# Designed miniproteins, single chains: the designs that were tried, part 95

Each design is a single chain, and the fold is of that chain. pLDDT is the mean over its residues in the fold that is shown.

## One batch from the design tools (miniprotein)

Design m3310
Fold by ESMFold2-Fast:
Structure m3310 (fold): chain A 87 residues (1-87)
Amino acid sequence: MMSLEELEELVEILAGEMRKWAEEQIAKGVPLEEILAKLEEGARKAKAQLRELMEKQGYPEEVIERLLERFEERVREIKEEARKLAE
């Protein structure tokens, strides 16, 4: 069973990977709209996997929702940073 601390660390790792991926795509000249669309799809899939993992470990819905909200906020920050870098 993963602890809540380990799950929070996993969210930060996933966010860091997404940020690095987005920066690399911008450097390669991939259109911003394509990058944002792929970040959105990746975030949707990651949220579904995190929910399934937490449900399997017996976490309460309130805890699951808070962690997923934290992840969504990180994704929002990454999308905003990508827009600024693409200028």
Scores: mean pLDDT 84

Design m3311
Fold by ESMFold2-Fast:
Structure m3311 (fold): chain A 80 residues (1-80)
Amino acid sequence: MSMEELRAMMETVVAGAEQYVADNPHLASPEVRELLKRMRELVAQARAATTLEEAQRLFDELSRVHGELSAELRRLEAAL
């Protein structure tokens, strides 16, 4: 996987998460907004990354934060 492929995948994941919350504004808790902000910051860091190792580390971190977002969204939906 190249740096450009990692960056494209990261952008797709974050854009999809942002769109899902935009379509479901009742799920836009402070925690959800903070997780989306962290995901967007990771994409910005990946664009500035100069090595594949840095980009891979940022992608792994994005996957972890995306997992936290998914768990929080499930918690909010279960509370309805």
Scores: mean pLDDT 86

Design m3312
Fold by ESMFold2-Fast:
Structure m3312 (fold): chain A 80 residues (1-80)
Amino acid sequence: MPMNIKEVENQEERDKEIERFLKEAKTLAPGEQKTFSVKLSDGTITSVGAVRQPDGTLSVATVTFKGSETLDTRSFTLPV
């Protein structure tokens, strides 16, 4: 699956891009999924995946890495 990759200068811009992606992901229909990646100027990359489950919940997972090092991994579910 192709990923949208956006380069940003700082963490505030990264957070704004992720917020924009999550707002867009709220329009996903059951069974649909979308992914997005954002890269900071220091080489840190955060990848976000969102999947609308058949029960109507939105599952989101994020992974943050720099080079070959995984810095953070999170997952959460948003109710409809």
Scores: mean pLDDT 78

Design m3313
Fold by ESMFold2-Fast:
Order: sequence, then C-alpha cells, then structure tokens
Structure m3313 (fold): chain A 74 residues (1-74)
Amino acid sequence: MTEEQQKELGEKLEKLVEETEAALPSITDEAEREIAEEVLPKYREAAEAFKAGDGEKAEAILREIIEKYRDKEA
C-alpha cells in the first residue's frame, strides 16, 4: 500500500469508530455494547497506525480482533 492509501484507510476507520461510539447509547443488548466498547479502542489504534503509515501494525491489530472474536464461537 502507498502512504496515501494508508492515510485514507486510517481516516475512514477513524470515522467508523466515531460513528459507532455515537451509536453506543442506542445498543440495547448488553453483550453487543460490551464488545463494541472493547473493540473501539483497538480500531482507533489501527486507524492511528494507518495514518502514521504503519500498515503492518494496523493489520496486526485488526487480525488480533478477528481472531479473538472468531475463537469465541468455539
């Protein structure tokens, strides 16, 4: 990825995090809200990594989130 593409992804991810944070009070399911609250800081960290041009770090964070929630279904 180019530095420009990484910055664009970081900005889009940051906006998604902001929109999800705004939606938290409307989430009536306690388990879904807890997951969102736990995951949002990690997505924000990934967004910051993309904006800094560290796509490898951002991908590692996103992969960790996916693995954690995939394994919980077993």
Scores: mean pLDDT 74

Design m3314
Fold by ESMFold2-Fast:
Structure m3314 (fold): chain A 60 residues (1-60)
Amino acid sequence: MERKIIKKPKPGLTLSQLIAELKKKFPEVNVYYDKKNNSIIIEGLPEEVEKAVEFAEKLS
């Protein structure tokens, strides 16, 4: 299992919207919001996590 942390996205896209898009596109990964660090955490198989992180970075 891999774990990646993504910081807050660009203005115009909320963290909730980004989480919803990630869950829709990558159902095999766990996506949740970390309030303490104001970040999104993605956990799953390495290949799926890599794809999800790349997608999130394109939107942020």
Scores: mean pLDDT 72

Design m3315
Fold by ESMFold2-Fast:
Structure m3315 (fold): chain A 95 residues (1-95)
Amino acid sequence: IEEKINSLSKEELKKISEFIIEYYEKNTDPSKKDEKTIYSEIYELFKKALENIDSNYEEAKKYFLEALKLIQKELELNEEEQINALNSLLESAKE
């Protein structure tokens, strides 16, 4: 993962961060905006990465790496939920 992040261009890191932020905002109920979850923490880390990308690229990479580590930890903790989410995504895919 660290090697992959180090190989990413500034523009690629920006696009990935923007995509994840947009996905979270589109799929998160506004009424739950104040609820502190692991997903809200991941969202905030990607926002911090995006905020620092032009002013402090090394700091931006640190936030990006931390967000990815949280995603991996969440996948391990919620394996059944991840399988269910994957199945739902596969069902939504047009044949």
Scores: mean pLDDT 63

Design m3316
Fold by ESMFold2-Fast:
Structure m3316 (fold): chain A 87 residues (1-87)
Amino acid sequence: SAEDAANAFLTEKSKELLSKFSEEEALKMMDVIMAAYMLMLDQGASEEEALAYAKAVMDKTPTLSEEAKEEVLRYVRELYRILKEKS
């Protein structure tokens, strides 16, 4: 299912983030990604709404680098694609 594909993506990307970023930064990135994912899954948010939400949460998270913020937005876009291509 689309949700199974999204969950597999999230599992893979959690490992990738932990290899590229500090543990603290990777965990904060995953918190934002999961929040955006839940907004898309539970509330049917659009790509634009999910990205706006992620940006707003990251604006309040001063420990995230600009590279980390861009990576979060890239993963949110990919999650939206996965969820919508098979629905």
Scores: mean pLDDT 82

Design m3317
Fold by ESMFold2-Fast:
Structure m3317 (fold): chain A 62 residues (1-62)
Amino acid sequence: SEEAAFDAELEKRREQIEKARKVIDEMYKNGEIDEKTYQAMKSGLDIAEELLERERARRRAA
């Protein structure tokens, strides 16, 4: 169904966000980025997750 295809796309995007979090954590641990940059990047990923949830809700309403 169309819903199943959308759920698969959203799951893929969620997985990409999770992978990005791991990369950012590793960069901070290795000293490649400072704390301010680390917090900003984490905040950006939190916003990306919120946008993903809003997209899911919008598709259910449509």
Scores: mean pLDDT 82

Design m3318
Fold by ESMFold2-Fast:
Structure m3318 (fold): chain A 70 residues (1-70)
Amino acid sequence: SRQEELDRVSQANRLAVEAAREGVEKGLSKEEIFRRAKEAALKYVDEETAERIARVVVLGLEDSRERRAA
């Protein structure tokens, strides 16, 4: 059902966010953070959805960073 799909996407997003947060705390590169977020999401969703989730999570981390230039 659609509810089961939504539950999987919700879990994938939560794990991806947790993996990305841990990566930031450990000082990992953006590429490594993306990889870990995608791997976490893959436990619940397909590759296309996992990559989309990981991309959004990484963008959120970039937006939270102070841009000192210009």
Scores: mean pLDDT 78

Design m3319
Fold by ESMFold2-Fast:
Structure m3319 (fold): chain A 73 residues (1-73)
Amino acid sequence: SDRDVAARLMQEVMNEFLERLAKAKTREEMEKVVEESVRELRERARAAGLAEDVIAQLVAAFRLHAEDLVERQ
């Protein structure tokens, strides 16, 4: 289902994001990792056939969590 696909993609992209964030040394590099991860999530979600409204919700949820993690550094 779209819900299961969305959950899997969120988990995979978040895991990749966390590994990349751990290697970032500056706030600018961390912000770049957020933007690159958001692009990857959108591309993978579209390739998986998710509807645009589902992709928008998924990206918004990811961005809020990712930006919160950057601010806590």
Scores: mean pLDDT 87

Design m3320
Fold by ESMFold2-Fast:
Structure m3320 (fold): chain A 66 residues (1-66)
Amino acid sequence: GSGDYAAGGAGARGAGGTGSREGATKAILWFLSGVGPKGSGEGGAKGGAEGGDEYARRGMQLGANR
């Protein structure tokens, strides 16, 4: 549903951008584990989570531009 983009953007920004280094490190470790560096498009819901990361970045970038 159409949620509060301000809360979502601020949360991702604070939790993932400037304050949550551990989150980024764990994401990198997950990639290094060889679980889905190429992409798990066949995985469906779980594979889509990787693509969701790209969508989140793009959305945030657009918000920052505005």
Scores: mean pLDDT 48

Design m3321
Fold by ESMFold2-Fast:
Structure m3321 (fold): chain A 80 residues (1-80)
Amino acid sequence: MEEEKKKKEIEEKIKKELIKRGYSEEEAEILIEGAEKLEAGTPLKVVVDEIKSKVPSLSSGEIREEIERILMLKAELEKK
């Protein structure tokens, strides 16, 4: 229960940071979902291709950079 709550708090913080960088809430959610899929074992190429089809304004490089940033921030926020 507390673990699930903490996961949601981390996701909200990451979403807020993405919005500050100029992404919409929907774009931020798509990027976060992509990062979660990568953690679950989905190949990076598949995740990037899926996000690019949903957010065509982003390059493959930008998507990869933001996913890496999300994973790093998530790891930092989970670290206690």
Scores: mean pLDDT 79

Design m3322
Fold by ESMFold2-Fast:
Structure m3322 (fold): chain A 61 residues (1-61)
Amino acid sequence: SHMEELQKAVSELIAETISAIGAKLEGNEDEFERHLKRIKELAEKYPEIKDFANSLIEKLK
């Protein structure tokens, strides 16, 4: 269902954000950019979470 897809998308968004923070703390720029790209893809695919995802991206910059 669409709700199950959204729940999965939110869970992935949180996991990708945690991973991006970890990569940034380790100085791993390639991994950081990979996680940022995935967060951006989730924001574009799911309009319902786009504002939240974009707020996380701004905080990660």
Scores: mean pLDDT 88

Design m3323
Fold by ESMFold2-Fast:
Structure m3323 (fold): chain A 63 residues (1-63)
Amino acid sequence: DRAREVAESIARARAESRGSTGVPVKAPPEELTPEEFGLIVNRAIAEGLSVEELAERLRRAAA
């Protein structure tokens, strides 16, 4: 919920800051599915991870 929202906001803010305007530039559907994203976020929340640690897990899963 909250951590998931923050992680998505960070990803979007980064993409938009790169000069992306109104387009979903950072959408790796092949690298990380919404299902996997949700599982990683929920687990991170349960473990009490920080937003940065959550972002690192998402990067690791997508890579």
Scores: mean pLDDT 62

Design m3324
Fold by ESMFold2-Fast:
Structure m3324 (fold): chain A 96 residues (1-96)
Amino acid sequence: MDEKLNELGERISSLLREALKADQEGKNEEAIKLLEEAKKLILEAASLESDNEKKALILLAGADSLRELSKSLSEEVAKKALELAEELEKKAKELE
């Protein structure tokens, strides 16, 4: 599990870096697509855990990463990052 989780974590980080680059290049649609793919991988990483507490921690860590990234994104892309963060936070709350 740890190896697969580490691999997913690296892919998520890569997607978030690529989203920032796409936004900086004015490719808002590409940036949003990369953020949505990052959310899918965060959900996949959470699905690998059987413990609801660990699932919630992965979802919240992903949400925190999206919120932090939103501070460096253009207004339109930042809004999408915050919406995705809120969706992950809501899923984490449902596991309580």
Scores: mean pLDDT 86

Design m3325
Fold by ESMFold2-Fast:
Structure m3325 (fold): chain A 74 residues (1-74)
Amino acid sequence: SATTYVGEELRLIGAELDIDLAEKGLIPREQAIRDIRVAIEELKEIIETSTDPKIIERAEELLKRAEEVLKKLS
C-alpha cells in the first residue's frame, strides 16, 4: 500500500543517513560500527519483505555500501 511504501522509504533514508555519518567519520568509530550493523540487519529485512522493485534496488545498494563501510571500520 501507499502507507507501507512511505514507511519503507523513510527507513531507507534513515539507514542512508547512518551510513553517510559513519563513512564520513562524523561519529565515533565504536558507535559507527554498532549503527552500521543495525543498518545492515534492517536493510536485509527490507530486501526480504518488500515487494517494490525500486525499494529493493535502493536497499541492496545501501546494503553493499554499509558492508563496505563496516569492512573499512573493522
Scores: mean pLDDT 83

Design m3326
Fold by ESMFold2-Fast:
Structure m3326 (fold): chain A 83 residues (1-83)
Amino acid sequence: SERLRELVHRGVEAVLLDAGVPPERAREIAERVAEAIDRPDEEIKRLVEEGMLEAGVPEEEARRAAERIVDTVRTLRRVVAES
């Protein structure tokens, strides 16, 4: 769903920016997550954590942000499926 990808991209980018990820890197990670929306939650979590660690975010903060992002993706999948 194009609508789901758009919502995931925006939501993920917002979480990453809030966590202190530089704008360019936040956009790249959000794009990868949007492309991986049909993948297992563990894979999405791994993509986020790895991207944030490469951007210099501390491990504990990266782990918390990845949890928030997976929850956001799950919520958006549910909302879009019910529409």
Scores: mean pLDDT 84

Design m3327
Fold by ESMFold2-Fast:
Structure m3327 (fold): chain A 83 residues (1-83)
Amino acid sequence: SNKEILEKIKEGIKELEKLINEGRFEESSRGSENLRGQFEKMGYTELVPYVQELEEKSREKNKEGSIKALEELRKKAEELLGK
């Protein structure tokens, strides 16, 4: 169901937030790349630009930009899949 998919996405977002807050940007970038691949596989193309922004900010080691991108991704996922 969309609710179960959304909860799984939220769990992934929470793990990425933890990595970013711990300064583990290489792991956050890789985690974001994995999440993007899952969105592409599932046909959630609307979420792809949001996770790409997160990948880019994490690669730059930009903590503020990464957190902002993560918030925007979460909001978009809730809009798309929330009931």
Scores: mean pLDDT 84

Design m3328
Fold by ESMFold2-Fast:
Structure m3328 (fold): chain A 85 residues (1-85)
Amino acid sequence: MERYAREAAEGAIEAARGKKEGNGTRYTGGALRAIGAALDAGIEEGSWKGGAEAAREGAEIARERGDEEGAELAEKIAEGFEKIA
């Protein structure tokens, strides 16, 4: 979980920076990285709840790093996984 939460945080932060800069490529790359980390966490745990947990923990890591926009994006990813869990 720790590695997936960290990857989700880094992807979400990258996506938030890309959105703020108007850089669609950076936004998409970061978002896909964050979603991919949550997907991998769900697969490894055999439950999409694992994906939601990784994204939620990623949001907390982003917030601790002072990136509220990254945290919000990671929370939206977690909500998506919670709906399919």
Scores: mean pLDDT 84

Design m3329
Fold by ESMFold2-Fast:
Structure m3329 (fold): chain A 105 residues (1-105)
Amino acid sequence: EFEKLYEELVKKYGKEEADKIIDEMNQRKIDYEVLLAFLEIIKVLNEKYPDEETTRKILENIAKYVRDVIGDEELAEEIRKLIETAPSVNDAIDGAIKLLEEKLK
């Protein structure tokens, strides 16, 4: 799949532009994979040592990191909405994990 995507991008946009697109996609995928792992760790930590207030603050900081460092304002806003609307902080984490899994498909 990855090799086919690269070949199609080279055919449509040329090698230089294809290389840029792939580098950006690879960096974004790494960012999302790291964030996914971190969210899974936070979820387990909150299950073992429940602290709704501290865990919500961590998620709020994650949303800010997604906006300011990763540069994904849409994902950051979706995570922020989950923090506000989810019945529990672990439900917000589960929602954020699901959003990231969709980005990695």
Scores: mean pLDDT 79

Design m3330
Fold by ESMFold2-Fast:
Structure m3330 (fold): chain A 79 residues (1-79)
Amino acid sequence: ATLVVEAKGSEEKMQKLARRFMELARQQGVQVSMIEIIGDELRITASGDRDAIEALAKGIKEAAEELGLDEVKITIFDD
């Protein structure tokens, strides 16, 4: 499965979200394919087992909510 995370907010919050994502991905054994921050936007792509991807998606959504981010899109693809 492939996870795509798109978020928008302050650059500081994007940096914090990206860092949290890397920590969660490491814990779940997920391979991060891409991570980029362009101004106030964050885009991340990761691939791994379906269960690991779903756990990562839940964790990053919770982290985004804790950071007070209003614009977060999380999508999971099978291939």
Scores: mean pLDDT 82

Design m3331
Fold by ESMFold2-Fast:
Structure m3331 (fold): chain A 85 residues (1-85)
Amino acid sequence: MVVNPSLSPSMIALQYLLEGVKYLKQGKYEEAFEYFRLAVRYLSTLPQDSQDTSLELMKDFLREVLPEEDFERLWKVIEEELQKL
């Protein structure tokens, strides 16, 4: 009998980010961008300190897995979504 820790919004956001990257690598840009928007929305539900940590983790991950041009384009989408909140 162990209480399963509920997935934090940051963990859910990371899962959406991973799915988005998978779709992006397949050339499915519309699906990828939808997942990135969902990831940002979940991050926005976090306290500011946790949000900042999760955003840095997301940025580092994207920088490692994506070419610079794709990273810059996606990060701009993430910033636009954050500005709506």
Scores: mean pLDDT 72

Design m3332
Fold by ESMFold2-Fast:
Structure m3332 (fold): chain A 52 residues (1-52)
Amino acid sequence: ATEFRLPFSQNDRATLEQAVDYFREVSQDESLPLPVRVVAAEFLREAQRELG
């Protein structure tokens, strides 16, 4: 896309979608310490909110 009027490009939105999937996996990974999983869940929620 050549239009930069939006805060995020389509490529940035795809990156956010991949980040959502990644943080969801991290938050459910029982091998990781609880604080890491909690932080990942918070980032997941924020990224989902930004995606709408």
Scores: mean pLDDT 71

Design m3333
Fold by ESMFold2-Fast:
Structure m3333 (fold): chain A 83 residues (1-83)
Amino acid sequence: MKLSPELRVEMNFGVFQVALAVAKVLKSSKEEILKLVRKFFEEVKKNESEEEFKQIAEKVLEYVKKYYPELYEEIKKIIEEVL
């Protein structure tokens, strides 16, 4: 049974937040973080609708702009390339 779109968006966003926080604690390189972000969005594209992908992307970009502004432009580009 398909979970509600809102719950699926929140769950994916939560996974992203945890993964990025862990990568930063481990002092992962910018290149390693961007590879992780690309894999995340490739999985979202496979498992979610285009509408849900866009909602997840919007939440991720707002989060990154606030907490990791140095990654914003490159993550935005990855999202555009994966979509």
Scores: mean pLDDT 84

Design m3334
Fold by ESMFold2-Fast:
Structure m3334 (fold): chain A 77 residues (1-77)
Amino acid sequence: RDDELIEAVENGIKELEEAKKELEKALKEGKKPSEKTIDRLPPSVREDYLNGAETKEVLEKVEKVIEELRRKLEELR
């Protein structure tokens, strides 16, 4: 059970790290992130973006979620 949960959290972190890279690129280029990147966001962060949160704010929230998932991963180990 815990091994499956660890793998799920690790995969979640990988997906969010990819979304973070795309958000950083969009911010650097002054462009909006792609719909695929927005779809990878946690539901709460995606709702914030759809409600008008700036790309920089979304990036900061994604970084915070990654930190929380990494903390949870260490607790499971």
Scores: mean pLDDT 80

Design m3335
Fold by ESMFold2-Fast:
Structure m3335 (fold): chain A 74 residues (1-74)
Amino acid sequence: MSEEEYEELLKIAVEAAKRGQIKSVEEAEKAVNDLYEKSKSTEKHPGSSMPVSLIAEIAAKIMKIGLSEESLVT
């Protein structure tokens, strides 16, 4: 995954967390996975899923940034 795609997903998920839709790491992980699957909705292919480790990292950042930072929501 490119740095640009990673940062865009992070921004979208942080916005959802700040809106009060995501209140836990588990919910953040689901939201990130759903967003990635939606972006890949053109065709379902094996190996098109985001790595689990990357999903977990993004979810952790969402919880940290969404709860204490507001600079990413611009």
Scores: mean pLDDT 57

Design m3336
Fold by ESMFold2-Fast:
Order: structure tokens, then sequence, then C-alpha cells
Structure m3336 (fold): chain A 62 residues (1-62)
């Protein structure tokens, strides 16, 4: 449920960053956001990105 969804979204976001490890910081942020958003949608979760940390987000039931 929510706990499992959070773990899956976090894993997807980390994968996005890993795919951009040799790219620019902008590309890392882009892939992080895209993968996290896609995973959150798949698990029916509402995702809010942290304005102070581009690699952090919060999840709640949609």
Amino acid sequence: SLREGVARVSAAAIRGVALSLTGSEEEAKKYFREEATRAAERHGLKLTFDPENPFKFELEPA
C-alpha cells in the first residue's frame, strides 16, 4: 500500500538519477522528476517535490 508505493517511487527516482550519472545536473533533475512522477501515477499516489531539495519529494494517497 502507501509504504510499498513510497519504496517503489523512491527506487524509480534513484534509477532516474543513475541513468544520468554522466550527464549534467539538469538532466539528473529531469530524469529524477520524470521517473518519480511516473511511478507515483502507477501507484495512485500524490507526489509533491521539495522546493529546497530537487532530489527529494513527499508522497500521500491521491
Scores: mean pLDDT 72

Design m3337
Fold by ESMFold2-Fast:
Structure m3337 (fold): chain A 83 residues (1-83)
Amino acid sequence: SAAAELEALKAELIAKLEEDKALAERAVATSTDPLEIQLYRLAAESADAMIAAIKAAKTLAELEAALRANLAATQARAAALLA
């Protein structure tokens, strides 16, 4: 069913984001560059926000919209850190 396919896709995306978050948290712990630390913290926070948005999505269209919105927000925050 479409609902089962959506839940499988959500589970796969969440697993990948949890892995990316773990890598970002490791980078924060091991980096000595203040800008790198800020960017990796942003990556970990963005992964948490995306996981929450993915869990809340009830349709494929909502999932796609949530991913686009979170990507745009992350890009804006990254640009602010680099300014």
Scores: mean pLDDT 88

Design m3338
Fold by ESMFold2-Fast:
Parts: structure tokens; C-alpha cells; sequence
Structure m3338 (fold): chain A 63 residues (1-63)
């Protein structure tokens, strides 16, 4: 379903944001994911040095 695809994309976007934050040596203070639009998901990681974000379209998430 569309909702399952959105949830999958949001989870994948968050994973990418976490990987980026850890690769940059940041300390993770919190995480959140959200659906920005019907076709776009975002993962946000709060760190000691600011926010790290990653966005994925539903099509990109399925690749």
C-alpha cells in the first residue's frame, strides 16, 4: 500500500541520515522520520553539532 511504501521510505531515509551523522563523527542525541509529501520522506538526526538530514523519494527507496 502507499502507507507501507511511505513508512519504508521514511525508515530508509532515517538510516541514511544516521549513517551520515556517524560517518562525520557526531554524537546522536535524537532521531525522527517524517513524510514530507506523498512522494517524499525525510530522516532527521539531532547531533551535538546540529541536525543531519536525508531525503528519499518513494521511487529511490525502492531501488
Amino acid sequence: SMKELQEFAAEKALLLAVQKALAEGHTILGTESRIVSEELAEGVVRTDKGEVRAELTLEEALK
Scores: mean pLDDT 84

Design m3339
Fold by ESMFold2-Fast:
Structure m3339 (fold): chain A 56 residues (1-56)
Amino acid sequence: GASYTRTVAGLLARDTGAPAAEAERVAREIARAGDSGDQKKASEIGRAFARSHGAP
């Protein structure tokens, strides 16, 4: 739900330094993939975003 998306957005912004709006957009994509049962895709989206912003 919204609480999960908000938490993920906050973690992405903290770990990458990305703008809040960008982190929120990506968090929504992660939540959408997870809701569709594609947990691998959700994980890939998160890792790709972190990598593109210089996070390990």
Scores: mean pLDDT 73

Design m3340
Fold by ESMFold2-Fast:
Structure m3340 (fold): chain A 76 residues (1-76)
Amino acid sequence: SRGEKIRELMLKIYDEVAEEINKKNLEKLEKVEKEMEKLDPEEQRKLVLRTVGEILREIGDALQEALEKAKEEVEK
């Protein structure tokens, strides 16, 4: 089906950038972990929520771009 082709291609396109995204996110989390040692519990929570939000937004943007490219290719 068209949906299956779009899904497969979207995931393939995402996989091409997923390794770099995961590496950047891991480095970001390592920095946050070190900063957490200096912060009180309320500031720690804010830092974690902010960092998770940034990570999810980056993943979402990459998936959206992959979806748009997949649709374009399938609709050729």
Scores: mean pLDDT 82

Design m3341
Fold by ESMFold2-Fast:
Structure m3341 (fold): chain A 85 residues (1-85)
Amino acid sequence: SDKELRREVMRKALDFLLTFLPPEVAERVRALTTEPIESGTSMPQEVLDELQALLEPVAAALSEEQKAALAAFVEELRKEVEALL
């Protein structure tokens, strides 16, 4: 139940982020995060590093609200990795 709820929350968070990210960035973010979110598997550190590098230049162009949503999403993915270790 809790894991199902978390997956639903993460899917909704991802969908929201994809509404304001540039299409190319949105496609890569979806590709990197869909499997970890859906399967609940640990995300490799190299994938987290790629996600951060991909989002860093985009974050500079976002509104304060969008930056907050993005930061919350990345933090939640990090917690998922830690919880699976």
Scores: mean pLDDT 74

Design m3342
Fold by ESMFold2-Fast:
Structure m3342 (fold): chain A 63 residues (1-63)
Amino acid sequence: SEKEEAAIREIRRLAERNGGRITREQLAFVLRRHLGIPFEVVRENLPEVVTVEEAIDFVKKNS
């Protein structure tokens, strides 16, 4: 979906600026904004720092 693609693009851009990693909080904001996923779902299912691959897989699983 377009929302999923937008979320993935933002995740990739954030990771590039942060040494190839993204924080759970950064991911939570992206997912809330683009997909309406609650912060609690992200915090309960992911560690404090995630890889780009883990973040993208989570997007696909919840889209």
Scores: mean pLDDT 81

Design m3343
Fold by ESMFold2-Fast:
Structure m3343 (fold): chain A 95 residues (1-95)
Amino acid sequence: SEAEKKAALGKEYHKRYLETGDKADLEKAIAHYKEAIAIYQEKVDAGDMSAVPKLADALDNLGEVYRDIGDLEKAFELQSEGGMLLLEYALDKVL
């Protein structure tokens, strides 16, 4: 899917940034993860709950990008949102 391609690109550019320190790779990583998050969020909002684990994973991965650049507040916000979504999803599946 398009969202999966965007998430994969975000991950690849994040890895490149960690190796090179290139700000262009950082910006591409953030942009691609944000695009993936937007697509997964739209699916969840439309009632496609199968997108929740993918949304949570993309939020967590973007949070790691922000942690690596020292934006700990944004990292915590993103990872907390992802963690909460995943907990609610797991509880709904068990009940």
Scores: mean pLDDT 87

Design m3344
Fold by ESMFold2-Fast:
Structure m3344 (fold): chain A 74 residues (1-74)
Amino acid sequence: SAAERLLAELLARTEALAEALGLDPEARERVLAAARRGAEEGLALVEAGRADRVELGGLAGSAAAAEVEEIRAA
């Protein structure tokens, strides 16, 4: 489905960014889990007619960025 392809693309980009940042496997999994949670929230909003696909990508990216910040602050 289009939603599955978009989620896969967002997760692949998040994984590539985590690898570029030199995150260990545990930190990488945390960032991917955060991106997935943000994408799921965005998908629910899109289905409810309250957001578009760009906003969905933004929610996934913001969740991933917030998790990276928490990892770096620890």
Scores: mean pLDDT 79

Design m3345
Fold by ESMFold2-Fast:
Structure m3345 (fold): chain A 94 residues (1-94)
Amino acid sequence: RKEALLRFAREGARATGSGYGLALAGKVSEEEGERLGEEKTKELLEGDAKFVREAVEEVRELVRETEMPASRHAAAEILAAGGELAAEALEKLE
């Protein structure tokens, strides 16, 4: 958990929050914020199953704060790449 949270904070969560935050502030388009978030969350996907599962938990919290389609899309990307973890992660996003 701690390792996944640390990686997410440094790269995935911070990038997702930063990209979507920039879109909300009008500094970049919503599409650009989504792309930046997706790129950083995808960096987590080559890790072990624990990182994917815990990254989804963190993305769920970020989505709750913004309610932007871009945040939801980033979560879906993590779920898709997680393979076997997709169903379990979807339950957590509900």
Scores: mean pLDDT 46

Design m3346
Fold by ESMFold2-Fast:
Order: C-alpha cells, then sequence, then structure tokens
Structure m3346 (fold): chain A 76 residues (1-76)
C-alpha cells in the first residue's frame, strides 16, 4: 500500500511536468498507459494475489483520475 501511494505520487508528478512542458494529451495518455502496465507486471512478480488485486484497483483508479485531469488541462 505505501509503495503504491508513492508510485501514484510519482505518476502525478511526471504528468504535471509533461503538462508544464506542453506535451500533447495523446502522448501523456500513451506514456501513462505504458507505465501503469509496467508497474502491474512488476507488482505481479513481488506481491501475493490479494495484495496485488488491491494494488491494481488503486493504481487503475489513480490512472483514470490522472488521465481525466490531464485531458482537462490540455483542452485549455
Amino acid sequence: DPRVEMLIGAMEAMVRMMLWLDVPFEEIEERLDRIVEEIKEEMKKTLDEETYEKAVKKLEEAKERIREEAREETAR
């Protein structure tokens, strides 16, 4: 759980930097998708099934929130 929160914070910081650099939304979305999938692969190797399912749910919820925030900011 604490590791997942740290990773979510790192993802938010990265997306914020990409927004500051005026990176297009499509590129932000693609990079966010790739990073989330890579994090899931690593978590699957190190976490038990129950912890993995909870971590993935939290990570997917954070991904969707970050994605929508980025979409709104890039539309301005």
Scores: mean pLDDT 82

